# Designed miniproteins, single chains, continued (3), part 96

Each design is a single chain, and the fold is of that chain. pLDDT is the mean over its residues in the fold that is shown.

## One batch from the design tools (miniprotein)

Design m11332
Fold by ESMFold2-Fast:
Structure m11332 (fold): chain A 117 residues (1-117)
Amino acid sequence: GLEEVLKKLDDKQIESAGEVGLAALEQAVKGDDVALVFGLPGAALAAILAHKNKDEEKIKKILEALEKASEYDERLKELIEAVKNKDLERLIEVAVELADEAAERIEREVREVGKKL
């Protein structure tokens, strides 16, 4: 699954995915489920790398992006707490759970639109 793929990425792949994910999270503020599917795993990976490298400035920027998105989806607060607590396993678990739920909402919407064609 997605969690297994995330655990196999190297540091450069994590940094690239994190940058894309953080940019997508800025759109998730509008309740965009597509932005959550791509944004949440990327932001989690960025947080893992920032904690590994003890990059306090990067951690602060990640927290600011997540806190802004959490104003529209309070469940992101659990992801924020995982980042603050340096709980890397919980961080991946929560990000994957929220992204999977967003993907399921997209699938339902696509199926409903398909019925009208």
Scores: mean pLDDT 71

Design m11333
Fold by ESMFold2-Fast:
Structure m11333 (fold): chain A 93 residues (1-93)
Amino acid sequence: SIEAQVARVQEQMAAGATIPEDALAALQAEAPAVAEVLRRAGFDELAARAEALAADPSQETALATVEALARRAAGLTEEERERLAALAEELEA
């Protein structure tokens, strides 16, 4: 679900639009869980960005968080992806 929201936000920003209110609300709602997963995986800077989004959801904070997540996702190793998936599953359990 977070990947779909990130993709939607990126498409809207590429079109010169602001982040839709519903997408911003969804990102804010997911931000605490995402931050916990990122911290457990060792992505402390990304976790801090997600925590900032949870505390003060703005267009600027959301944009910075989405861009950082997208750039990191493109550079993730297979091992890092597996670790993030396992931690996300554990958090939901």
Scores: mean pLDDT 70

Design m11334
Fold by ESMFold2-Fast:
Structure m11334 (fold): chain A 97 residues (1-97)
Amino acid sequence: KEDAVADLTLAIIYVTLAKQAAERGDIEGAKKALENAKSLVERVVERYDLTPEQRELAQRAIEVADEGIKAKTPEEVKKLADELGDLVSRMAELVEA
């Protein structure tokens, strides 16, 4: 569980970087950060025993990250990064408990 929390914490850092990049209009930088966050969530799903509730949150997080990577405007990327951050934070809380 500690290793999963570490990976999810790093994912939250990448979500923050994506939001900051989007606020600057750096859509390419924002998408790269979202790709890194997605990879970390996928790693947690692959490597650790998750409850059905944790797995559902992880799947939603991956879907939101994919939407952000495909987004066309900085505003869309920022909204999806905010949504991803909320999902990853909730997942980290459930994994720690």
Scores: mean pLDDT 84

Design m11335
Fold by ESMFold2-Fast:
Structure m11335 (fold): chain A 100 residues (1-100)
Amino acid sequence: ADPETIEFLQKVNAGMSKEEMLEELKKLKEKVEKDPTDEKKIQNFVVATIEAGARGVLDKEELEEVKKVLEKAIEEMKNEEIKKFLEGLKKVLDEEIENS
């Protein structure tokens, strides 16, 4: 896993606040928006979002906004293997939205 994802998960497990988690998600989102085809940045943002959603930090509308970012990344991705991987992440996010 990417060091940024590992660090985020370690901080969450150490008792990261809702406000700190939202701030880290904002930073990860900004990185994706600057490089929408960077697999690692997209993966880090989506994984962190799913974790935050599972912990009740994000509401359904916030999860749907993340889904829009992921759908845009999938549309712009030219590598078919990475695109398939991102489509897999979208399915997990869709399930989290349905359970929110």
Scores: mean pLDDT 75

Design m11336
Fold by ESMFold2-Fast:
Structure m11336 (fold): chain A 87 residues (1-87)
Amino acid sequence: SAAEKEIQELKEAAIKSFKTYDYVMKKAEEAGLDKKEIEEKYEKEVEELLEEMRKAGVEEEKLKKFEEAVKNKDYETVAELIVEFLK
C-alpha cells in the first residue's frame, strides 16, 4: 500500500540521516575541524526526538533502547523505533 511505502521511505530517510551525521563527524575529524558544534546539534536533535516519543507515551524501556541504539550507531534499530512511534 501507499502507507507501507511511505513508512519504508521514512525508515530509510532516518537511517540515512544518522549515517550522514556519522560521516560528517569523521570528515570533520580528518580535516582537523572543530566538531563540537556538530556534536552539540546532533545531541540536541536526539534529545528533542526522545522528548517527543516520551510525550507520545512510548515506554521508558523503549526510550532507553533508542538511546542505546544511538550511542552504538545502530541506525537500523533507531529507524525501527522511530517508525513504531509514528504509527
Scores: mean pLDDT 74

Design m11337
Fold by ESMFold2-Fast:
Parts: sequence; C-alpha cells; structure tokens
Structure m11337 (fold): chain A 76 residues (1-76)
Amino acid sequence: SGKKKEEEEKKKEHRLKLAQEMQDALNAYLAKNPDLSVDEIQKLHIELGKAVDEIDNSDLKEQEKITKKFIEKLNK
C-alpha cells in the first residue's frame, strides 16, 4: 500500500516548502544587502541550516514558528 509512503512524502514536501520559504527570504535579504561580507553571508547560511535542522525535530506548530521567526529576524 502506497499510502504510508504518500504521508511520508507529504511531510517531506511540507518541510521542503518551509525550507524554501526561508531560503527565498534569505536570498531576498542578500539581494537588498550587497555590502555584506563573506563571513556575514556564511553566518546567515549557518542560521538557515540550524532552522532547517530544528524543523526536522519539531511538530507542525513549532515548524511554522521556527520558519516565521527566521524570516522575521531577517526583516529586522
């Protein structure tokens, strides 16, 4: 029965969607801040990686909070 695999794929798709939203927000932030150093850009990518890892260990409600918090932090 493919239904269990479809549920796993839907969960993976949701996590990938949240990761993409954070990546898009980071890309937009970098485009608006062309004077950022390589070290600052690397730190932002590390923070994105941490947020993605945190999503993998979180429930759906917490995943949404992690995503919103990351995007909000970039827009400060």
Scores: mean pLDDT 80

Design m11338
Fold by ESMFold2-Fast:
Structure m11338 (fold): chain A 85 residues (1-85)
Amino acid sequence: GMMEALRDMDNGDSDGAVSDIVEILLSAADVYEKRGDTDTAEGLREVARRVEELARELKEKGASPREIYDAVVRTANEGLLEIQE
């Protein structure tokens, strides 16, 4: 259920979660680029790059899976707000 999913996120595969977020952002970027919205596509790719780099840095510093997940979700949300003006 939902409570089990939340506990799995706290103790789970942060690499998988980060990869899923990056894939969503890059897939969205491809859709926008195909529609001729290059600025939005480039913005989405930049957010994906920031998410990957942040996850790598936090992992190298020994951050917990939950800390990594919370930080990358926050970074993705902040980047999406920047793209939305």
Scores: mean pLDDT 76

Design m11339
Fold by ESMFold2-Fast:
Structure m11339 (fold): chain A 58 residues (1-58)
Amino acid sequence: FSEEQVRRIAKVSGVSEEAARKALETTEKMGKDTPAQQLAKESGVSVRAAAYARIVAR
């Protein structure tokens, strides 16, 4: 994932860049079809951040 994608997710979701990166990495690891709630639980970020990471990882 690009630095630009990480920064955009962080800004839109109101989370840190580190949290946004973790959400993207969790989405890649678990698969794009994983529900946002499950991605949020595994990465420790908000469901909103997980949902955006899921869309971006597509």
Scores: mean pLDDT 76

Design m11340
Fold by ESMFold2-Fast:
Structure m11340 (fold): chain A 74 residues (1-74)
Amino acid sequence: MMLRLVKRLYKVKEDGSLGELLAEGAAVIPEGGEAEIELSSPKLKPGDMVAVETSLLSEEGILSREVSEPFKVP
């Protein structure tokens, strides 16, 4: 089964909701392997609050979708 990993980096708004999409990356996961996705954005500043959405997709659709807890950019 071919799996695809999609990661999206969002800025977190003052109300805790997801704001601007800052970066997006996708990779195909090989059978029994893992995939690395590097996310960067020139719009990021130290102290910004961000969150990462991780989606795992198969040929049949979305298997999982999770949003990280908000964290501060170092």
Scores: mean pLDDT 76

Design m11341
Fold by ESMFold2-Fast:
Structure m11341 (fold): chain A 120 residues (1-120)
Amino acid sequence: MVEVEVEVTITVQLWSEKPAKVKIKLETIEIEKEGVKAVAEAEDVEVNVDAGPKYAEVKLKIKILAESEEYLPEAEKIVEEIVKEAIQKAIENAKKSLKGKGYAFAAVSSIKVKVSELEE
């Protein structure tokens, strides 16, 4: 059994003509496929946005349990799927918060990934 923790920081650039409070809340994402279980959780993020540069950092923690090292390639694919879903949901949350605030945008500016292997 191999336990891996992946921390992903998604930085979202935000701007709005009218002041807005952007709330990004991601629900727990659980994926179980042959020999791999993955659970992803993120802390809620709130940012006050105006006509100046603002950034929201969404920190996603992905815990992966694989039956053996042979399942690590499948675990990597699951992490990619989780990150894509998290980005989509974060941008959707930001756009909902910015609705009716004049000209506004939300865009991913960077993604940072840190992988840690946990020995039992």
Scores: mean pLDDT 82

Design m11342
Fold by ESMFold2-Fast:
Structure m11342 (fold): chain A 69 residues (1-69)
Amino acid sequence: MSEEQREVAEEIGRKLREIGELVNRLYSARGKVKQLQAQLKKDPSAELQAELARAQAEVAEALKALGGG
């Protein structure tokens, strides 16, 4: 490959890795939201509500990063 083609391939590789990390973060955050919602239905607390709000914010940030490019 030319040096230019190699540089483009390296940049694409870095961006794909970053997208993979964001996708993993999104799945993790979504799982946490579902778990916290289930717990809140059984035993509601202000602490769990605050934690749910943080987890929902993490989901929103990951979605914005994935769809906002």
Scores: mean pLDDT 79

Design m11343
Fold by ESMFold2-Fast:
Structure m11343 (fold): chain A 92 residues (1-92)
Amino acid sequence: MEEKQKKILEELKKEIAEVTKRMDSAPLDEQRKLDAEFRKWVDEKIKKYKLTEEQIKELRETYQNYVSKAVADKLIEIGDEIDAELAARRAA
């Protein structure tokens, strides 16, 4: 892999991590907005850097992995809050 392309790909992966971190902490309406903005950003980078299909797939997989984890973490947090409320009611 050319060092220039590798550097671009690493930078894009860092931007994906920052976007997904914001998405995890954002309300649902903002999460949808961030997802739409990210899709436009990816399309722009594909055109600008003429990314190969393999590079596009790698970026997509990176984003999907982070988004899946963020969603899972959010569901766990909600579950913990429900369990805490139920425990408090039983202790009262």
Scores: mean pLDDT 68

Design m11344
Fold by ESMFold2-Fast:
Structure m11344 (fold): chain A 68 residues (1-68)
Amino acid sequence: SLEEIQKELDEFLERVTAELSAIRRKRKAGQLTPEDEAREARIRNLLKELDSLPTLEQQYEKLKEFEE
């Protein structure tokens, strides 16, 4: 259902927000790795892509592609 899709998107956004916060803490601690930078860029690009998609179904498909 659309409600279930919205819930999965909300749960995903919560997880990636926490991940971005962890990367920010690593940056402040001087412990940021190239993998952390690549992951941050990948998450930010996904969030921009999701914002550009007009339907929840399209956003969900993009989320599933990102999760692989």
Scores: mean pLDDT 83

Design m11345
Fold by ESMFold2-Fast:
Structure m11345 (fold): chain A 79 residues (1-79)
Amino acid sequence: LSEEQLGEAQLSMVIMAASVAILAGEDREAAQAVIDAAVKAEERIRAGESIEKALREVAEAARKAGLPDVAAIAEKLIE
């Protein structure tokens, strides 16, 4: 996989985690904000931003949204 494809795959895993959180009864608006952040992060990776930086920003968005489990998934993908 290219670096870009790897970053998109990792962000897709975070989007899936946020989607599962909605199904598990978490706040839908909060989960949607994380999904939106991940989609924007994919655009930034395509523009040349590092995968690590993009994932860190999405993890922070998830923590601020009150979805620490989703944030933990993004953090594990970095390390």
Scores: mean pLDDT 78

Design m11346
Fold by ESMFold2-Fast:
Structure m11346 (fold): chain A 107 residues (1-107)
Amino acid sequence: SVQQIQLQLTIMGARMIAMSTEARLLIKQGKIDEAVAFVQKEYKRLMERVEQIKQQLQANKDHPDYPSLSQQLKRLLEQISKSYQELADETGNPVFQQMAQEVRKMA
């Protein structure tokens, strides 16, 4: 349902904030490899969530809220890409750069 899509978008946003906070704490502690491993694990879960949201959006393409929900997903993916890019810029780690580029292409 449309309400389920909205809930999934809300959860995705909250998970992004939590992931960013934990990653930055690990980076601050000099634990770059642990930050990369943590973010890669969260990235896999994020990609599974994005796929589910896209499938539910396609099933509801005729719903009046479809354009607004599609735009919300796009904006959230752009925010996630920016967060990964900021981690790449801070650490110089190419894995964060790759994830930023992959998410950007999905938006």
Scores: mean pLDDT 88

Design m11347
Fold by ESMFold2-Fast:
Structure m11347 (fold): chain A 62 residues (1-62)
Amino acid sequence: MREKVEEAREEMRPSLERLRPAFDRGAEVFKEAAKKAKEGDLETMYKEFAEAARVFGEAVEE
């Protein structure tokens, strides 16, 4: 039996692929932020998180 959620995921796939470059860039920035947090550089971590938020915001608007 096919689940309605599964069908929705199939239909959303093309739209999500269109946004994939922005998500990939955001994920990379988030990974660097986590590395800086482990090193104790909280200021750099904050700057990296702000950059990731900007990338996602820009992708949502366009």
Scores: mean pLDDT 64

Design m11348
Fold by ESMFold2-Fast:
Structure m11348 (fold): chain A 89 residues (1-89)
Amino acid sequence: MKLSEEELEAEIAVAMALMTAGIEKVRAKNLGEEGAKPDLKLFETVLRDAERAGVLEEAARALIEALREAGLEEAARAAEELAERMREE
């Protein structure tokens, strides 16, 4: 069983969103509160890639939920605001 190229791109986009949330948690833990500022450029890049793959909603939800579960509520809010801006364009 082999995924189509389009299905594979969608799966990669969601996986990148989850990995981005994991990276943000590691940054927050290692750099402290001042270093825990959300990487908005990385969030936007990952969500733009997900939008091109047709899975913006799934990737945004995965990113936001993973950030909230990690206790990074400011980062989760920033990701939510980015996703809303992308939907309204």
Scores: mean pLDDT 77

Design m11349
Fold by ESMFold2-Fast:
Structure m11349 (fold): chain A 113 residues (1-113)
Amino acid sequence: NKREEVLELLYEAIKLLSKNASSRNPEDFKEASKLAQEVSRLTGRSVVVAGTENDTDEEKRELAEKLTDMLLNNAPAQELVDFVEEYIKKHGSKSAVTARGEATLVLGKRYAE
């Protein structure tokens, strides 16, 4: 079903981005970006997804479930962005990686102002 397909695509993308946060392997990022674009195609919505080097498999699954529910229930795009940014902040990652729609690699340290 559509929810299960979106959930599994997001979960795989998050795992690849989490791996990429440490490895910086371009192929992992390309695959994650492809999965994010497929989610956008299936939902008809812009999507943002992120991985960090410090997240657990359980946390990755919960992120995937939350994003899936938000996308399928037509949550505002800003709420998805805010949720992903809070996820990155909570994990204190210096190497967080994001993919969005037509994927853009975002490199940088996350820090308080």
Scores: mean pLDDT 74

Design m11350
Fold by ESMFold2-Fast:
Structure m11350 (fold): chain A 68 residues (1-68)
Amino acid sequence: GPAAEKAREAAEKAREAAERGDGEEATQYSQLAGQYADNAKTEEERKKAEEYAREAERWGVLAVARGG
């Protein structure tokens, strides 16, 4: 699938992990979303994937702040 779609899925998984208090899994998915953004083949895909990567990172930070 396109990089933006993969980054979106990773951001959703980061949110789910954060809701469970799983900071390790949330951080893993935030890193994965960033990798999809970095590997995007077009500027349009990259910009969309970067937006999802930022969302995933926000959820990772929130999960860690909640104790892990």
Scores: mean pLDDT 82

Design m11351
Fold by ESMFold2-Fast:
Structure m11351 (fold): chain A 110 residues (1-110)
Amino acid sequence: MLPLSRYATADDVELLRERLAKTEITKPFAEQEAVVRELLKDPSSLALIDELRAVDPEAARRFAAWVAQEWEKVKNKPVSAHVGLRLRLIGDLFALDAWIREERGEALPW
Protein backbone atom coordinates (compact mmCIF):
# COMPACT_ATOMS: atom_id res chain seq x y z
CA MET A 1 0.00 0.00 0.00
CA LEU A 2 1.44 3.39 -1.05
CA PRO A 3 0.40 6.10 1.47
CA LEU A 4 -0.24 9.72 0.43
CA SER A 5 2.02 10.52 3.42
CA ARG A 6 4.99 9.68 1.12
CA TYR A 7 4.50 13.20 -0.31
CA ALA A 8 4.63 14.83 3.15
CA THR A 9 7.61 15.35 5.47
CA ALA A 10 7.75 15.14 9.27
CA ASP A 11 8.13 18.95 9.24
CA ASP A 12 4.89 19.30 7.20
CA VAL A 13 3.00 17.31 9.86
CA GLU A 14 4.57 19.33 12.72
CA LEU A 15 3.68 22.66 11.04
CA LEU A 16 0.10 21.45 10.45
CA ARG A 17 -0.22 20.33 14.11
CA GLU A 18 1.05 23.76 15.28
CA ARG A 19 -1.29 25.63 12.90
CA LEU A 20 -4.37 23.66 14.02
CA ALA A 21 -3.42 24.02 17.73
CA LYS A 22 -3.51 27.82 17.24
CA THR A 23 -6.87 27.71 15.37
CA GLU A 24 -9.77 29.06 17.43
CA ILE A 25 -13.18 27.36 17.31
CA THR A 26 -15.75 30.14 16.78
CA LYS A 27 -18.71 28.35 15.07
CA PRO A 28 -20.56 24.99 15.28
CA PHE A 29 -18.74 22.02 13.72
CA ALA A 30 -21.54 21.14 11.26
CA GLU A 31 -21.42 24.67 9.74
CA GLN A 32 -17.61 24.61 9.36
CA GLU A 33 -17.47 21.01 8.05
CA ALA A 34 -19.98 21.95 5.32
CA VAL A 35 -17.39 24.47 4.01
CA VAL A 36 -14.69 21.73 3.93
CA ARG A 37 -16.98 19.33 2.01
CA GLU A 38 -17.94 22.06 -0.52
CA LEU A 39 -14.28 23.02 -1.16
CA LEU A 40 -12.88 19.47 -1.44
CA LYS A 41 -15.84 17.67 -3.17
CA ASP A 42 -13.56 14.76 -4.20
CA PRO A 43 -14.68 11.44 -2.60
CA SER A 44 -11.08 10.38 -1.75
CA SER A 45 -10.39 13.70 0.02
CA LEU A 46 -13.69 13.49 1.92
CA ALA A 47 -12.90 9.89 2.97
CA LEU A 48 -9.55 11.12 4.38
CA ILE A 49 -11.38 13.77 6.46
CA ASP A 50 -13.75 11.05 7.75
CA GLU A 51 -10.72 8.90 8.70
CA LEU A 52 -9.14 11.87 10.55
CA ARG A 53 -12.39 12.37 12.51
CA ALA A 54 -12.31 8.67 13.52
CA VAL A 55 -8.68 8.72 14.80
CA ASP A 56 -8.37 12.34 16.03
CA PRO A 57 -11.74 14.13 16.35
CA GLU A 58 -10.09 17.25 17.87
CA ALA A 59 -7.78 17.58 14.83
CA ALA A 60 -10.76 17.12 12.45
CA ARG A 61 -12.66 19.83 14.38
CA ARG A 62 -9.76 22.30 14.23
CA PHE A 63 -9.08 21.56 10.55
CA ALA A 64 -12.72 22.37 9.71
CA ALA A 65 -12.47 25.60 11.75
CA TRP A 66 -9.24 26.65 9.96
CA VAL A 67 -10.69 25.91 6.48
CA ALA A 68 -13.92 27.83 7.25
CA GLN A 69 -11.95 30.83 8.58
CA GLU A 70 -9.70 30.92 5.46
CA TRP A 71 -12.79 30.61 3.21
CA GLU A 72 -14.36 33.67 4.93
CA LYS A 73 -11.24 35.68 3.99
CA VAL A 74 -11.39 34.71 0.27
CA LYS A 75 -15.07 33.92 -0.53
CA ASN A 76 -15.76 37.45 -1.89
CA LYS A 77 -12.41 37.67 -3.75
CA PRO A 78 -11.60 36.64 -7.35
CA VAL A 79 -11.51 32.93 -8.39
CA SER A 80 -7.67 33.01 -8.20
CA ALA A 81 -7.93 33.32 -4.38
CA HIS A 82 -10.30 30.31 -4.28
CA VAL A 83 -7.83 28.27 -6.39
CA GLY A 84 -5.01 29.25 -4.00
CA LEU A 85 -6.96 28.02 -0.97
CA ARG A 86 -7.84 24.72 -2.73
CA LEU A 87 -4.16 24.13 -3.59
CA ARG A 88 -3.24 24.74 0.07
CA LEU A 89 -5.89 22.20 1.13
CA ILE A 90 -4.45 19.56 -1.25
CA GLY A 91 -1.03 20.00 0.42
CA ASP A 92 -2.69 19.66 3.85
CA LEU A 93 -4.28 16.34 2.78
CA PHE A 94 -0.82 14.74 2.37
CA ALA A 95 0.14 15.87 5.91
CA LEU A 96 -3.26 14.68 7.24
CA ASP A 97 -2.66 11.19 5.77
CA ALA A 98 0.65 11.08 7.71
CA TRP A 99 -1.14 12.37 10.87
CA ILE A 100 -3.76 9.58 10.57
CA ARG A 101 -0.99 6.96 10.22
CA GLU A 102 0.84 8.33 13.29
CA GLU A 103 -2.40 8.11 15.35
CA ARG A 104 -2.88 4.48 14.18
CA GLY A 105 0.73 3.58 15.07
CA GLU A 106 1.49 2.78 11.40
CA ALA A 107 4.99 3.03 9.91
CA LEU A 108 5.69 6.26 8.02
CA PRO A 109 7.80 6.43 4.81
CA TRP A 110 10.47 8.70 6.42
Scores: mean pLDDT 77

Design m11352
Fold by ESMFold2-Fast:
Structure m11352 (fold): chain A 62 residues (1-62)
Amino acid sequence: DDEKVIENLRLLARKEPNIRGGVSDELLEKGYFSVEEQQPIDEADLATKYKDHLVVPVDFTK
């Protein structure tokens, strides 16, 4: 397996609670995970969601 794919897979599992709940961290590191079925998430997408979710306060309390 490609090391880049495995590294991205580990990062995905840590950010996605669903994957973390279904797959153990040990399984990912050992390479037991099926990377072909694993859909990697772009960090750019996660950064955008996080920034939109976390808004600077002192604007309103609605």
Scores: mean pLDDT 49

Design m11353
Fold by ESMFold2-Fast:
Structure m11353 (fold): chain A 146 residues (1-146)
Amino acid sequence: MLKHIKLVAEIGSVRIYYTEETDPRKLAEEIAELAKELDLGGIFLAPGRITTPLYEESYIIVRQSGVPVFLAPSAEEAARAALEFGRATGRPVLVVVESGEESVEGVLPALREAREQGVPLHVLFVGTGRDGVSAEESARRLAERL
């Protein structure tokens, strides 16, 4: 039972999640539970203050779920690579990004395209953004724009 990861919206093939958990080990353990619950094919992280330490703990996710974890150069590249992987495999994919407007803008194009094509592409917002935008607020803004 996910303790800190919360669903905000389900919009066709797209699910939008958030968490306020910032401990990279606890976050890796909860993402490994989410990966099993959703039967994820892959997890794509954008670099950040929370997501870079989470990538260092990604062996927990792989060991507990069997799901591969990838680090992309940006939120846009993480979401694009996740969409391409979801198309190629037919499996659900998770993008993990830090909260903030730049992350919402970066993931939005790939999620619109995933929705139009029925590709199961999911997003998890983590922590508080640099501009004081919460993970919940980032997830809501994304949901209003899909």
Scores: mean pLDDT 92

Design m11354
Fold by ESMFold2-Fast:
Structure m11354 (fold): chain A 56 residues (1-56)
Amino acid sequence: SEAEEIYDRLMSLPPSEARRELQDLLDSDSVLAAKLSEFGLENPELGRKLKKHLFP
């Protein structure tokens, strides 16, 4: 899924770059950002891992 691809992308980047890329996504594509948010709710362990990665 698109959300899973974004999750994998963000997790592959250093935290500062992942935060920047996520912010760019939030600013450019609200629909895709909402899909990523829903993916985190559906996969709470992965959502927690991403949150820790972004904000260590």
Scores: mean pLDDT 83

Design m11355
Fold by ESMFold2-Fast:
Structure m11355 (fold): chain A 88 residues (1-88)
Amino acid sequence: MIEKEIEELKAKMRQLFKELRENPDDVELKNQLAETAEKLADLYEKMGKYREAAGWYRVAAGSYRLAGNTEKAEELDKKADIYKKKAE
């Protein structure tokens, strides 16, 4: 069920943050954080929780930007703006 998937992804994010603290220059870990945050945003969007979805798309965008994937970051920032507007 979707709530269980969210809990599992949040647990994965906590583990990835711990790993990134041990290796702060690891671009692969930054990409995995970004992908995990994007999956969280997609699940919140499917639930109609647009405010939470917008927040997680922002987290994903920031992580992609830190990984050097500026194009993907800009795409997700625009998506965050759309869902923030839907939540209003």
Scores: mean pLDDT 86

Design m11356
Fold by ESMFold2-Fast:
Structure m11356 (fold): chain A 108 residues (1-108)
Amino acid sequence: MVTLEAGAAQSAPKGGYAEITVTARVSEAGRVSVVGALIPQSGGGASLGGSDADVEVPAGGVAELTLTVGLRNLDEGGVAEAVPIGILLRPDGSVESGAGTAATVTVT
């Protein structure tokens, strides 16, 4: 099983990118990546993001990854939730996914 926790709330300028540290904990050894969505609290278009790299993690291990999401679809002062989804690729080629806790992103 992969469990994810998003880092602290972030602020970034309109049209930029928010970089959210995601802590991934794994019960089984494998390669971890993070994908995610930025969901505006006002409604509207979600932005998709992903991690810069996959990280190999031993069983019971912890990895930090960066989830990068674009803010182009949010207005200044807008607030959104960044929802990380972890993907664990096991050595046998099987894949497990798990949703993490969201981080709040504010456009400045």
Scores: mean pLDDT 74

Design m11357
Fold by ESMFold2-Fast:
Structure m11357 (fold): chain A 78 residues (1-78)
Amino acid sequence: DTQNIIDTIVRFSAHIYYYYMTIQGQDPQQARDIARQRMDTMADNYGLTDQQRQQIYDDFDRNQDQIIQDIGQNRQQS
């Protein structure tokens, strides 16, 4: 299911973004660029269309702050 692939890419990229920004101490823009590169690689590997790739970018950009909050809250639990 294409939607499951898109959702998986967004979730994985969000964790990459969080890892590089929070754990590795990268600048937010650098962490975002790394996440974008990973999104592009995964989209290419799954043979996604330009429209589907744009959906991944839009979903990530719209939800990035909420995703960071959710990951951060989960990390506070032992």
Scores: mean pLDDT 76

Design m11358
Fold by ESMFold2-Fast:
Structure m11358 (fold): chain A 72 residues (1-72)
Amino acid sequence: SMEKDIKVLILTGLGRAAARQGDLDAARKYLEEALKIDPESSIALRALGEVLEAQGKTEEAEKLFKEAEKLK
């Protein structure tokens, strides 16, 4: 539904904003909520990968980026 799509975009935006402020734990929670609504959200998967990369989890981030590449 349109409402779920908008919610995923808002949660992804909040996650990225939290990550830019250095709150990686809050960023993860927002992005995990977005992925609960849409597990195939390429934008949310990429954003979570960016957070994991910032946490030094480079290999886990690369896997998420590859999964996002398979989607759209």
Scores: mean pLDDT 85

Design m11359
Fold by ESMFold2-Fast:
Structure m11359 (fold): chain A 84 residues (1-84)
Amino acid sequence: MKETLELAQKEAGLSEEEIREQYEERKKQFEEQKKELLAKNTPQNLFLVETADEAMKLLEEGASEEELKAFVEEKKPAADELAE
């Protein structure tokens, strides 16, 4: 974890403290999103929960906040298609 955070820091140009804060903010955001999505239990919402879980895995592997945002944004069109 610490070693992964240091790698993310070097790539993003952020301090270890800033990386840790972004990690905690993202973790809370994904937990909140999962709670809302699971309440409706639709195919679109299940897809978004899966997307959030994948994003959390990327974060654990040292992905930057920008990469996580891009990943989630790319998944939105597919989620909308599932809502069709």
Scores: mean pLDDT 64

Design m11360
Fold by ESMFold2-Fast:
Structure m11360 (fold): chain A 72 residues (1-72)
Amino acid sequence: DEKEKKEKEEHIKKVEDFGKKKLEEAAAKSLEGAENVLKSVTANSKEIDEEMGKKTEEELKKKLEELRKKLE
């Protein structure tokens, strides 16, 4: 139980970090690409855990808005 919880938390954190990095990389090429990355990572996170997926989505949306403002 405890070991499974730690593995799940680590996995969610890795997905979140991966999503942020991919958003930055995609945004350097196009904002549309960044939006696609956000949708993909959010969908994958929600499949693991609905609540954690929502938190990941909120963080990625915030990051995308920051990138959007910098590129505009």
Scores: mean pLDDT 74

Design m11361
Fold by ESMFold2-Fast:
Structure m11361 (fold): chain A 91 residues (1-91)
Amino acid sequence: MKTLSVVSVADEEGNLHATVYETVDGELVELEKRDLGKVESIEEVVEGTIEAAREAQKKYGADRVGGAAVFGDEVVNFVLEDGKVTLSSAP
C-alpha cells in the first residue's frame, strides 16, 4: 500500500503552503511543495489541503493520503482513502 502525507501550513501573513511527502523506510521524503495562495481561516486551509491531497494521489498513484491542515493554533488531521475524506480535530 502506497501512502502519501500532505501537510499544509498557513504563515503569519496568511500564505498557505502544502508539502507532499512519501514515507520510505519510515522516513518522510519531500516530493513537492505547492503554493496554495492566501487563506483567512482553518476552513480554507482544510479545503485547499484536501484538493492538494486529491491531486497528489492522482499524480503519484497513492492508495492513501494522510496529513494535517494548520492555521495558527488550529490543526485538522485528515485521511483520504478510497475517495472518502475523514477529518479529525479538537473543538
Scores: mean pLDDT 80

Design m11362
Fold by ESMFold2-Fast:
Structure m11362 (fold): chain A 96 residues (1-96)
Amino acid sequence: MELQKRADELVEKAEELLKEAKRAYSNGDYQRAIDLGLKAAELAYEAMDLVPHPRAIEVAKEALTLIGEARDKVPLTPEQAEKIRELAKKVLEELS
């Protein structure tokens, strides 16, 4: 299916963004870690909207965990807070 290929491409991009987010966190750039983590989670959820994708679920979970750790160190923007809330809702829907 064409959808499977597109989902795989989105997950590959999400995994790369998650690696960059983890690197930013390790370097003390917590704001960048949050921004990259949010982008990774958004792409992972876009992939899951196309087809069931276990790798996408794992990326989303790791990204949200990293964001949770980084938000303890820097204040969130209103836009970041809203995106985190939307992604948390999607995680709960997938676990149902």
Scores: mean pLDDT 80

Design m11363
Fold by ESMFold2-Fast:
Structure m11363 (fold): chain A 66 residues (1-66)
Amino acid sequence: RELSPEEQRAAEAILERLREKGSLSYLDLEELAKELGVSLRTVLNAASVLIEQGVVRYEDGRLVLA
């Protein structure tokens, strides 16, 4: 799936946050959307693509690096 420019920025930001924190909750994704000035939908779409690519996964309701 092709990412929009906003979804691409969100995907890069998700990966940077995961390298720093190790895991991201739904609340962390909401805060990331606010910091980037994008919709939560954009961040969730980016996370979905990263999961599909096998780069990140869910563990106990949180995003983690795969």
Scores: mean pLDDT 83

Design m11364
Fold by ESMFold2-Fast:
Structure m11364 (fold): chain A 85 residues (1-85)
Amino acid sequence: MEETPEFREVEEAARKAEEAGLTVEALKEVGKKAAELGLDEAALQALGTAYLEELYKENPEMPLEELAKKALELAKEKIKEIKEK
């Protein structure tokens, strides 16, 4: 398995975010870096988690399944936007 220098930067950012306590902003930054590096799965996980947290705070009455679907769609759209610019 191959580690690229870019992958190590994403790992360092994720580790620092975890050590400092995961925040929505930290997850968004990790997701953006992963998307820029073409790590679509890592970007989807980080951005999806960040968007789910934000949607839950804004719409706590909404079913979790609906929030998760919206978060995933937002994450996919953001990754597409980053890659197509």
Scores: mean pLDDT 71

